Designed miniproteins, single chains. Designs and how they scored, part 67

Each design is a single chain, and the fold is of that chain. pLDDT is the mean over its residues in the fold that is shown.

## One batch from the design tools (miniprotein)

Design m2315
Fold by ESMFold2-Fast:
Structure m2315 (fold): chain A 120 residues (1-120)
Amino acid sequence: SEDKERVIEEMELIISLEEKLYEYLKKKAEETGNPDIKALAKGQEEDIQKLREALEKIKKEEDPIEAVKILIETEKEILENYRKRLEESKDPEVKELLQEAIDYYEERIKDLEERLKELE
């Protein structure tokens, strides 16, 4: 369905953006030796794995409403993970990046919940 194809495309874009952030954090961890940044890179790697697993579930899902629900719940979990990392981080540049990611996911979840309401 059109709605399912849109969810797949959005998930692939999110994974791409998360991978770019992971590459940045990995490089910064290697350059600085900062254990906080290394921990953030590890958390980012785990979030990317969760997104990839959710994408595979969405690809097999026949109900476009359920596909959107899987995307919303996955993004809510990622958002909560970013909030925890923000609380634990001491690096100002990392805090800024985490806040940008939080703002991005909050707006995405709001838009997805409105889309879900229109589909139901």
Scores: mean pLDDT 86

Design m2316
Fold by ESMFold2-Fast:
Structure m2316 (fold): chain A 76 residues (1-76)
Amino acid sequence: MTPLEQVREVAREAAKAGKTLDEIVAELLKVFRQHPDLDIVEFVRAVHRALLEAGMPLDEAALVTQRIADEYRALR
């Protein structure tokens, strides 16, 4: 499994399990930290696609990706 495939799987499973946006963000950031060679733009796109494929509303998927981007910028 590629790092991006793992990211998509984690995002889909968390969304399907009805986890909160904060829980989804926390789990995805944990996966991102385990793959330091993963590009943030590719990571965010994979997350967005996986959440939409899991049936998450567009606004909620956007909030998850925005929070990931904000957390990444805070860490520099």
Scores: mean pLDDT 81

Design m2317
Fold by ESMFold2-Fast:
Structure m2317 (fold): chain A 59 residues (1-59)
Amino acid sequence: GSGLSPERAAEAEAHRARLSPEQRKVLSDIAERLREIGDSLQEAIDAGKPLSEAKAATK
């Protein structure tokens, strides 16, 4: 679960509400890419492998 404060969550919501549909899509795509990177890093940590090996295995 996110440790986000109510104020922080409201701020993020307000920023999202001010975005155009096109800008919202771009941010969604960026968030998805960051999640993929996070998943790759987590896999490397769980396997006890160095990041260089994890990067070589990722496409």
Scores: mean pLDDT 69

Design m2318
Fold by ESMFold2-Fast:
Structure m2318 (fold): chain A 85 residues (1-85)
Amino acid sequence: MSMDEEDMERAVLAAIAGKKLGKEKFEEILNEYMEKAEKLPSSSENTAEMLKELQEELIELAKPSEEEIEEARAFTKRVMAERAA
């Protein structure tokens, strides 16, 4: 499983969002999703869906600025370029 550019951008933006929310709030949300995941059948599809939902919730709660979104895009392009090399 390789992340495409869209998945990577969302992951980077979610990381920025998590940092903006602070460690305690991030860990609270992460634990909620981990508990939900434990109740689901073990499958890669369920894991990917849960990860996407977690990332989207972090982004929605933190409401990243336009500058933070641009930072996430710049970082994603850099990482994707490194993977292509």
Scores: mean pLDDT 75

Design m2319
Fold by ESMFold2-Fast:
Structure m2319 (fold): chain A 85 residues (1-85)
Amino acid sequence: MDEALIREIAIRELRELGLDEETAERVAEMLVADPTMSAVDALARLALELGVDPAEVERILAARRSGEITPEEATRRLIEMIRSR
């Protein structure tokens, strides 16, 4: 699969959800490097790297594991936390 196309799609979608281009590019690079990684996993990892509180990240991941929220909602919440840093 074309890595450039995957990167472009990921950046566009993440920017539509409110991430800046630089942060969206970092997430896209993680997804290109590991195609088995979900967007939620990539965003959680980036949030931790950017200094977001691990307890806040864990709360979102726990809600996703329990089925309380969708993967799309988990992605949105993680983006909001990243934007706040």
Scores: mean pLDDT 79

Design m2320
Fold by ESMFold2-Fast:
Structure m2320 (fold): chain A 99 residues (1-99)
Amino acid sequence: MATVGEAARALALGRDEEFLKIAKELIDQGVDPKEIKGLIVEAMRRGRLDLAKEILDYAVEKGKLTIEDLESIAKEAQRLGNEELVDYIKKKIEELRKK
């Protein structure tokens, strides 16, 4: 069974494919949205915006992150000075509101 610790370790070791596989397994298994937010923020802190965006998109598509969760992640991205991720999340929120 996949764990948050295994995902964090894969990310720290630069094992992108393993990290994405574990993170998606956790999302599919219904891990707490707080843990999903933690993985997205950690990927962002490590300069891995590609991984952060992919996990965020997957979790949104699976209905595991709400607009409120996305706003919380955007606030963390803004605090860390990551304007690209802030803009990405704002566009995702607008898309969700149009449906």
Scores: mean pLDDT 85

Design m2321
Fold by ESMFold2-Fast:
Structure m2321 (fold): chain A 82 residues (1-82)
Amino acid sequence: MEEEKQKLKEYIKKKAEELGVTFDDAAIDRLIELADGNKEVLDSLFEFLLQKLLERGKDPRNITAEDVDELREELEALKKQL
């Protein structure tokens, strides 16, 4: 549902703001899609993505949908373990 997606999107935006990082709307949408709208899975995928991108030297102030796509296989593997 659009309402559930919007709530998850707002949740991730708030979490990102608290951590001092910035995600594009498209990046958040891809994470929600990968999490199948599950908040607990979304939290795990978000933290994993952020950690991996920081390890790769990515600027946390500009995380894009392409950054999510680069880690899509690893994110899907993590999701299967949750």
Scores: mean pLDDT 79

Design m2322
Fold by ESMFold2-Fast:
Structure m2322 (fold): chain A 88 residues (1-88)
Amino acid sequence: DEERKQKALENLEKYEPIFDEAVAKAGKLTPAQKEGIREGKLLSEKYKEALKKNSSITLDDLIKLLDESKSEEEFEKKFEELLEKDKA
């Protein structure tokens, strides 16, 4: 769905300037801020992957998954499961 993909790209573009600024300041960031940047990059990467694979997964779906996941490993596992279900 092109409209969903477009909205998702718009949301990603909204967050990219924040991540870029935070990354530029990375050496001066707190551990909590560095964690937030890492999560944001992970979210961006996974969402771009979903878009490239013509998945129906939205950015909102990914944000919810990240919020419900206790670790990066758990998030990646759940993301792969969503991609697999979408292709099958």
Scores: mean pLDDT 71

Design m2323
Fold by ESMFold2-Fast:
Parts: structure tokens; sequence; C-alpha cells
Structure m2323 (fold): chain A 114 residues (1-114)
């Protein structure tokens, strides 16, 4: 199951330094695009937006390669889940605290989307 594999990669990133900031930047980057744009956006364009968002939120204190890898894995999960279901699940977490527990729960819900 590709969704489960991608979820496990994202969870491994959360356990690394800057993993939580990297995921927050990628989730924030989603909000820069309309749903229609997310249906057609390239991986490269999404990854570049995540890097820009990270720099805006956290300045120079980041590992760009790790940020890019996390953004690439989240983009792949978006494509496996589909934009409508993916955004619906993200919206359920928009009011929650960005804790490691809530982010792991978000990743699990995305992996289990039918």
Amino acid sequence: NKKVTLANLLKKHLNKPMGIPNLIAALTALGYFTQKQLETISEDAFVKKTVKVYKLQYGALFDEETTRKLASNLYALLKEVGTDKFLSIIDKYSSKKLTKENLNNLIDDLANAD
C-alpha cells in the first residue's frame, strides 16, 4: 500500500530535527493554492513553495534537503489520496494544536483515506 509507505516516511521525518517545522511549512504551503491548482500542480512547484514558506516562518534555521524530501513525500500522498479527500482531512486538523501527536494522527488519517 503506497499510502501506508508514504505515511511511514512522513512519520520518520517527524522524529528528526526540524521534522515538525518542515511538516507545518508543507501544510501551510497547501493554503497558497486553490483546490483546482492542487489538482494540476507539479511536485517541483509544491516543494519550492514549501521551502519559501519555511523561510518565511523560521528564517535561516532549516535543512533545505530534509524540507524538500518531506514536501515531496506529502505531495506524493496528496496524489495517492486525491485532492478533495486530502483537503477534507487537513481541514479537520486546522483547529487543533500542531503537536507531534496530532500530526501523527493527521498522517494516519491521510493513509487510511478511501
Scores: mean pLDDT 84

Design m2324
Fold by ESMFold2-Fast:
Structure m2324 (fold): chain A 81 residues (1-81)
Amino acid sequence: SILEKIEELFEKIKEAVEKGSKKEEIEELIEELVELVTEETLEFVVKKLYELKDEETVSLLLKKLIEKFKGKPIKRKPVPK
């Protein structure tokens, strides 16, 4: 299931961050995760972002998601600055 793969990648990202893995490894995992994300799974992924607790990784992942789904910004609920 795509959701299972997404969860596995989130765990790998979290583990890599906690281990202090190289930025390249973390970015590769983030790109893998983003490739698996669809509109149906987007809410699930956003929820999982709050579990990461690492703002830098969350910001990077969010940026990649925005790039993938770019076309229409979230007008009604903008992310707080």
Scores: mean pLDDT 73

Design m2325
Fold by ESMFold2-Fast:
Structure m2325 (fold): chain A 61 residues (1-61)
Amino acid sequence: MSPAEVAGEIAARDAVGAGKDLTLSREQAEQLGKAFNVSPEDAIAGARAAGARRGVRVTVE
């Protein structure tokens, strides 16, 4: 599993636990990318993939 997919799984779990869809700002995507040493685009792609597996809608602003 790629670092981006791991980052996305963590973000999707937090969203499910909060009982809401996940919304990522550009700044949040950059921070997620820095935390897992991936690009913001890869972090967004990982979050979307993880969200789809968990039934969580991922929106980017």
Scores: mean pLDDT 71

Design m2326
Fold by ESMFold2-Fast:
Structure m2326 (fold): chain A 100 residues (1-100)
Amino acid sequence: MSVEEYLEKLLEEAKKVLSEEQLKILEETVRLMKEAVRNNYDPELLRKAAEKFAELLKSLGKEEEAESILKIVEKYIDEGKYEDAMLLLMLTLERLIQEQ
């Protein structure tokens, strides 16, 4: 399964458990993640995806997780570990959907 196909599958599963407002934030998060992958894990797109995902986490009352994900993603970007940053975002998103 491609990263894009995996993200589409997560988005479909999220439609069953998230509110319309939360889904709108997630759709933008997924769009930015796909754009990052298409642009060889561009660090600015990774930062934007992480920021939008943090917005979703805060909307779910997970403020500490939102701050944590932003710090870890920035650390991975600073270390040139762009694929690790994307993997972290994907795994955290999958866990978030499963917890609903």
Scores: mean pLDDT 85

Design m2327
Fold by ESMFold2-Fast:
Structure m2327 (fold): chain A 71 residues (1-71)
Amino acid sequence: DLSEEEIEAIKEAMAKKARELGASEEQIEEILEAFKKSGAEAAVKARELGFTPEQIKEMSDAVFDTYVKLS
């Protein structure tokens, strides 16, 4: 179980990276909603929105780095 603060930190890290990769706020919101179900669902949603495997990896790396700092 992640605390609300830890979840917000992870969401912010993912949103920041997605913005750097050119995502709209609407696309970011869709990815974050999918992420609430699982990381795999978030990756599927990002692909549907036109992100490349490399961009999805950068978002995944940002989430992982943030999670490790919170652990």
Scores: mean pLDDT 79

Design m2328
Fold by ESMFold2-Fast:
Structure m2328 (fold): chain A 68 residues (1-68)
Amino acid sequence: MKLGVAYAGNSDEEGVKLALELAKKLGASGLAMTKAKNVKEAEEKAKEGKEKGFDRAYLIYDGEVTEV
């Protein structure tokens, strides 16, 4: 499974950590992460990733993980 994650919020380290934990939990064979400036951009980037061939896409904002 190829997993796409867009993250935003006050901590890049927390966003990356949550994305890596999510990839392990889901057994993802590939993970692509992108930083967004805000939650709206993160949602848009996650949706674009799904349309561009990620099997699943998520946004992470201030510790909350949401599937798109």
Scores: mean pLDDT 82

Design m2329
Fold by ESMFold2-Fast:
Structure m2329 (fold): chain A 90 residues (1-90)
Amino acid sequence: SATEEALERLEELERAGRPMTDEELIEYLENIAGIDRENIERLLAGEKSPELEELYKEAMRKVLEALLEHLERKGADQEEIDDVRRALAS
């Protein structure tokens, strides 16, 4: 699925230690968090509104929650799982 492919790609990026591109961020927000591309483009354009900020926070939480579930299902390293849990707590 697009969600599973996006999660695998996100895991590879984290392992490689390289920064995420805007295109990759759009893909994760769209495919994992289910945000409409229009709202993602508004966020990237620098629109500041309480509803967009809340949408972004919720979306990032969904991405991290989905990544956590993916890592737990595949039996990932506990350190890797703990890193994602710390990100969710922040």
Scores: mean pLDDT 73

Design m2330
Fold by ESMFold2-Fast:
Structure m2330 (fold): chain A 68 residues (1-68)
Amino acid sequence: SHQELDDLLLQAYFLAQERKDYEGAEALLLRAMREYNLPQETAIRLAETFEDEAFRERVIARIREEAA
């Protein structure tokens, strides 16, 4: 549902921004793509907010691989 997807994306944002848990945020973004058909572009946009450059690049690459 729309609410479930929104809650999942808010949780991913919280993990990345507040806890710096980029691995947790990655897992939730991949889940959103797999279970809720989150567009690749939306997932990449969220990953671009990650403050850690190395994790940002890695997660974006993983998102692109998942969508291919």
Scores: mean pLDDT 85

Design m2331
Fold by ESMFold2-Fast:
Structure m2331 (fold): chain A 106 residues (1-106)
Amino acid sequence: PLELLPEEERQKMAKNAKEGLEKLIAEYEKQGKLEEAKKLREELEPLIKEFEEAKSEREAAIYALKMQATLEKIRGVEISDEELEKIAEEMKLSKEELEEIRKYLE
């Protein structure tokens, strides 16, 4: 849950996410997984930017969940509907916000 994070901590988390993404991309490139490395950058880099630029704590939480789900999908580990619903409940997301995330993951 990101709803209680001040803007400075959120910006620090975005910076850490960008650094983590670059390290993960470098690891995939070293393994010869060039297509996965490219997808990782193309799919996660925009989400990290949206998270950094989010105008509300709830919007930031939605982008953080999208980043987590996208990363796991690229790794071949899919978040189940039950896990996604549980995370959404913990973050107090609406049913409409959860459906937006589900559509994004399609």
Scores: mean pLDDT 73

Design m2332
Fold by ESMFold2-Fast:
Structure m2332 (fold): chain A 93 residues (1-93)
Amino acid sequence: MSPEARRAATLAGAEAGLLLMLGSANPEQREALLEAARAADEAVREAVRRGDTERLRRIAELARETALRAVREGAEGARRGLERLRELLEEIR
């Protein structure tokens, strides 16, 4: 794997971890953020397995956007982010 792909994978994993922590701190958003973290983690594993650096970058961006939307829009923001992460995972599979 290229250095760029390794960096992208590390960032995507960190953003997925942020979703997990944010969900743990916010009971109202917990289920949606936990599922979003799982979808992001699965997408990272699939993209790493395929060597897909572009998808790793998209996963990191969507996970970060999901966290920001959850903070600003609450549960609805978390659910929208979850839907986008699930769509991306299905594109990779």
Scores: mean pLDDT 81

Design m2333
Fold by ESMFold2-Fast:
Structure m2333 (fold): chain A 94 residues (1-94)
Amino acid sequence: MSREEQIEFLDKLIADLEGLIALLESNKITDELRQQIIEGLRRGAGEAEKAGLPEAAQVLQDAADRIERLPKSEYIPVLREARARLEALKASLE
């Protein structure tokens, strides 16, 4: 994958995380929503690995594992950390 394609893919992942953060800030966190987020993050990690972005895959997998184990109060901080790490990775490619 080219650097331009990697940057575009990271922009999509960052936008997806921003959407999840906004959803959690405005809605009650149900067990169904929690499971949907975990599955979405793990799917994103698999797609990142296939795209040749193992660092992005690790960020998303770590976020999914943390959300699975941590209390609901930590979900937004976890997603914000993941977003910041993806933004730093994108900056390193620009």
Scores: mean pLDDT 86

Design m2334
Fold by ESMFold2-Fast:
Structure m2334 (fold): chain A 72 residues (1-72)
Amino acid sequence: SEGEKAAQEGEGHAAKGLSLAGQGRFDEAARQLQKAVEFARRAEEAGNKEGGEKVIKGAELVAQIGGVDAPL
């Protein structure tokens, strides 16, 4: 479904954000985490509220672990 695809895209962006933070590329990591949240909202709009909420929580956790200052 569209909601499942959006949630998967969000998870991918969160994972990329963590990788970039590990490389010290914090501005790029922040942009990836913001994209993760955008896809999470698209997942919720498509009826996948649980998937969207999990992606948002994951992105917030990645920001905390990776030391990324991102408005999520």
Scores: mean pLDDT 84

Design m2335
Fold by ESMFold2-Fast:
Structure m2335 (fold): chain A 75 residues (1-75)
Amino acid sequence: SSDVTKLEKELNKLIEQIKKATSLEKLNELTEQGMKVLKELKDLADQENTREAAIRYTSLAIRFIGEVFQKELAL
């Protein structure tokens, strides 16, 4: 849906900002924002109630969390 597309774009922007974060404080701020976006994406995937929506959400969540962990290890 258009709502999913907008939230995915927002999450991707947050991932790019996370990659550029130079402090733990900024990383934590961006992580909180991304977790909020992921919660909204999860609720939309749950409403759609399809295997495809669940996989799409899970893939985005894994990617976001992976970028956060990678950045935290580099700070």
Scores: mean pLDDT 88

Design m2336
Fold by ESMFold2-Fast:
Structure m2336 (fold): chain A 68 residues (1-68)
Amino acid sequence: METRIERILKVLLKDVDKKKFIEEYKSMTEAEKRQFALYLKNLSGDTSSLDYWKEVIDKFIEKLEKEL
């Protein structure tokens, strides 16, 4: 089932080079990944926890990688 966070990510990343995005995200430190998750959380207005946002982003990246 697609979450609201996944829908937000699909909209924001629609025209982004998915392969480059995956490579960049995987190269991020834990601090950078948390900062990225916080940025998207604040931009979306979603009230889910930062840890949940990070988990959904990690799962979204895994799903995108399988679609390449």
Scores: mean pLDDT 77

Design m2337
Fold by ESMFold2-Fast:
Structure m2337 (fold): chain A 76 residues (1-76)
Amino acid sequence: NGFAEFLQELVRLLSGQELPAEAAERLARLLTDRLKTQPVLDEATKEEIIRESGVPEELHEAVRRVIDQLERLASD
């Protein structure tokens, strides 16, 4: 899945660590589903998505930065 692979690459570039493939697939699906109905996500929803995706705690901030950038790009 290209979007999940893209998320893994962005996290690697920002943190120097690899996002697990299973977490990336879950993250990609949850983000896609939420953004279809909510083009702007509140901070609690972003945190919920990251937690439900099984992202390691060490990567939470890097993943959140990725989500913030994607949301900004979707709003432009």
Scores: mean pLDDT 78

Design m2338
Fold by ESMFold2-Fast:
Structure m2338 (fold): chain A 113 residues (1-113)
Amino acid sequence: MTNEEIEKKYEEALKEHGLDLEEEVDIRPAARRYVEIARLKSTTPVTEPIEVYEERAIKAMEELGTLRIAKLAQLLRDHGLTDVLKKLSEEINKNGGGKLSQDDTNKVIDLVS
């Protein structure tokens, strides 16, 4: 499953629940979760403010073409649709989407480490 196909699934879910896809979303919570996941695989001490790593995570998402997916997922969370988000994530994973290659995963870890 491609990033474009994943984006369409999230957009359809948001539309079905009457949400505006162009609503302004604070992406920092999603970026912070990304940093925390990356850090679970690294014992490197934090030498910079958390905001620096959040910005690096956002840049990594943009470079991987996943930033829109992260925004759409955060929009579902902001509206309390976490059950819908979980169901979509499980469906995407079953269809081979949502899994980064080892190389892409390493690029993300390197950018936030």
Scores: mean pLDDT 72

Design m2339
Fold by ESMFold2-Fast:
Order: sequence, then structure tokens, then C-alpha cells
Structure m2339 (fold): chain A 81 residues (1-81)
Amino acid sequence: SLVDHLRAQLARIEAADLEEAVRLAEELAVYVYTASSRHLPEETERVRQRIEEAGRLYHEGRYEEAIAVVKEMAEYVIARL
């Protein structure tokens, strides 16, 4: 299921080193946005804005904070699916 896929991605991020966690979080952000646009249309704008903030944090070199925002949005979407 989509929930199982998102949960598996979160588990991989927790087990990864920082470099791999950043790459996985980038991929997870795309899945989270896509899931919200298809299944949670009223939540999509909130998810989009938080993912854009994660992108800003990433460009500032604030990788752990960027990852934390993506993980928060994945849990947010999972709870509403």
C-alpha cells in the first residue's frame, strides 16, 4: 500500500547516514507531495509549502532540519490517508 511504502521510506532514512538520508528525503518529498495531491486535495497546499521550506533549508546546508520537515510531512500525510 501507499502507507506501507511511505513507512518503509521513513525506516530507510532512520537507518541511513546523512548523505544517503538527504537523497532518500528528497525522493520521499516527491512521494508525499504526489500522495497529497491525489488523495488529500485540501491538504496539498500545506504539504507544498512545507516541502518548499525543506528545499530552502537544504540549500542553506541545514540538512538535518530539511530531513526532519520531510519526515514530519510524511507522517502528516500517512495519518490522513
Scores: mean pLDDT 88

Design m2340
Fold by ESMFold2-Fast:
Structure m2340 (fold): chain A 68 residues (1-68)
Amino acid sequence: MTAEDVLARIAKKKGVSVAEAEAEIMARILTHGREATKEWLQREYGVSEKEADEVIDYLLARMAEALA
């Protein structure tokens, strides 16, 4: 699955838009760091370690592009 597919699954489980799910995950990465966010994604949404890493890497890359 792509990071986008995993984000769509998380958004559906939360009952929010994909954009809202992305914003919440990004805010958590900035506030709590990568490892805590990865653990939270696995625990709360049942995503695999690989899926959590793919989502975090995807969002960090998009954040870096916006700042560059």
Scores: mean pLDDT 82

Design m2341
Fold by ESMFold2-Fast:
Structure m2341 (fold): chain A 67 residues (1-67)
Amino acid sequence: SMMEEEIEKATEEVVKELEKYTGRKLSEEERKEIRDTIRRLTTVHGLSPEEAGKLVLEGLKAHYDRL
C-alpha cells in the first residue's frame, strides 16, 4: 500500500540520519524496530509517516546523547 511505502521511506530516512549521527551502521533488527515504531505511531496515533519518523529520530538522538 502507499502507506507501507511511505513508512519504509520514513524508516530509511531515520536509519540514514542515525547512521550519520552515530557513525555506525544499524543492524536489520534496529531497522525493524524503527519501522515497527513508525508504523505504530502512524496507524494507532494518526501521525503521518514523516511526522512519526521525525519523532523517532529525535527520541533516538536524545537517547544516544545520554549514553
Scores: mean pLDDT 85

Design m2342
Fold by ESMFold2-Fast:
Structure m2342 (fold): chain A 64 residues (1-64)
Amino acid sequence: MVEELERQLEEAIREVEENREEWKERIKAVTPGASDEQAEVILETALELQRIGLEFERELAEKR
């Protein structure tokens, strides 16, 4: 159901926003040589993509 995907995306966004420092450390662990600034850009890009996905799920739910 679209509602389940919407909730999962909302929880994922909230979890990342509440634990930004932990996620930045994880990003740096998988991207050797990345600076703190680069890790922040990667994190913000990932959050932006998740927000776009959430809006698409909301649009799809409205059309049902």
Scores: mean pLDDT 75

Design m2343
Fold by ESMFold2-Fast:
Structure m2343 (fold): chain A 71 residues (1-71)
Amino acid sequence: SDVFDEILKLIAELEEKGVPIEKIIEEARRFAEERLKKLLEEGKATEEQVEILRKGVDAFLEHYRERQERL
């Protein structure tokens, strides 16, 4: 959940700066992957928890892309 909050904040900051949508999605995915990898390596999350979070991030970013493409 904190990973999602950080991703939302990152997206908002990049949108405010006028970063292109494809670049926002790329940076959000990179950020999420690094955060999840660190949580797993530090033993702060299980492999199962990381998989659930990764799927949630992927679903969120796909919905974000679809929404932006329709605006």
Scores: mean pLDDT 82

Design m2344
Fold by ESMFold2-Fast:
Structure m2344 (fold): chain A 100 residues (1-100)
Amino acid sequence: SIEDKLKEIEDEFNKKLAEVMKKVEEEYKDASPEQQEAAKELGWLSVSVERLKKEIEVLSEHSDDPKYQQRLDTLQYQLDYNEQKIKQLEKETGIKAPEV
């Protein structure tokens, strides 16, 4: 089902989030508290962006169903918002978002 595919994506990206956060914490362990928090936020946002892209792909295959159309609009808005937040934080902090 669609919900089963979305659950698989959620489980995959929960694992990726844990891995990304461990790498971020190790890389920025000697940085300022402000830089550590920014790096963690960038890590979370990067994982969220890649998860949202996968969820949008799955739901877009069913865009003819009104039930999923509203959810697609919400996910697209969240994706655009998170991508803008990544760019803003990178510019303000000089920290680069991690690869997911």
Scores: mean pLDDT 87

Design m2345
Fold by ESMFold2-Fast:
Structure m2345 (fold): chain A 71 residues (1-71)
Amino acid sequence: SAKVQQLVAQLQRELELVEQLDEREDPDSSRIVWDGLIARAQALVAQYQSPALAAVLAEIERRYQQFLERV
């Protein structure tokens, strides 16, 4: 649906912004922002039950794990 495509695009843009923040902020501040993004993505997956949203959530979780392994 058009709404799901819009939400996927929004989460992708938020992921890019969080990764940019990650490079400039302290690890504790970055973790709060990552946790917030994951919580929002999880809520959207639960609400819409869309494979496209689930795929974006999986990508966000993968990149957050990579961040946590570096700090």
Scores: mean pLDDT 82

Design m2346
Fold by ESMFold2-Fast:
Structure m2346 (fold): chain A 68 residues (1-68)
Amino acid sequence: MIEKVEVEPRPLSEEELNELFGKAIELAQKIAETHPENLDEIQKLLAEGLKSPEGLLRMYETAKKALE
């Protein structure tokens, strides 16, 4: 199971949000390719990430940790 990681709350600029969105999608795809058993969790993380800037940041950090 992919574990959510806590992130420091901070305001994100529109540029940072767009960058994080792209990176989060890329990492989620990479996890889906290497860990297909986690597809449902990845889809849930993507849905949560689209709700808020904090969600995007958490999704990115969670995906990054899962690839370590």
Scores: mean pLDDT 68

Design m2347
Fold by ESMFold2-Fast:
Structure m2347 (fold): chain A 85 residues (1-85)
Amino acid sequence: MEELVEIAREAIEKVLEKLKAGEDINDTKEAYIVAGVVYQAAGKLEEAEEYFKKAGVEMLPKEKAEEIVRYYEEKLREIREELAA
């Protein structure tokens, strides 16, 4: 049984790799997971639940979502910068 934390980590890495390769990430399962994690860590639980539902995955425990955002802060910043470029 793969941990939900690992699924979220892989989604962050895949989104960043696709953006760096010039690929469209809109409406991908990975992009929805990343959005869900970011909104959940920010305390926006209604938005987070909607994105996790779109991705077809269960919402993370609060503490795990916050841990992921903290540990992957640099990669999440790079994703935001790539989207703004």
Scores: mean pLDDT 75

Design m2348
Fold by ESMFold2-Fast:
Structure m2348 (fold): chain A 79 residues (1-79)
Amino acid sequence: MTIDEIIEKLKKEYNAKIFIDGKEVTSKEDFESLNLKKGSIIHIETDKPIPADLIVELVKALQEAGVEPPIGISTTIKK
């Protein structure tokens, strides 16, 4: 799955907002423009829990886009 497909799925199915260093990202181009460095933390706010498999796909898509591991991901369910 591409990073754009994962972002669209998260937004459509999980009503997700994705933040990197406090900035909302909406596309693969946003991830690339942020020049994510080793140890970057991605925060995702959703209306429901994200499956672990989708988090794994997000990490893989980020690595394919040139982000070096480790990649930290945190999730919060919106209230």
Scores: mean pLDDT 72

Design m2349
Fold by ESMFold2-Fast:
Structure m2349 (fold): chain A 89 residues (1-89)
Amino acid sequence: SLPPLSPEELEELRKKQKEKLEEELKKYEELYKKGELSEEEYKEILKGYLLHLMALEGNEEEAREKLIKDLGLSEEEAERLIKEMREAR
């Protein structure tokens, strides 16, 4: 187990984790736009990042918008994935 951390240290770790996730997502988005990642590979990566973001902040609306905008999913497909990720918690 990790050593016990103060509330302030836990908040900083959470903030750094979110920042790292956002930076990694941006890198994969660039690879996808360059054609270095397939749509299926990018979808799986995006699902993982959205699951982590939902766990940290519960930003389901932002996750939905990213699925629709970045992957070109329908509103129904985006909602299905969000539900799947919610149930995986």
Scores: mean pLDDT 71

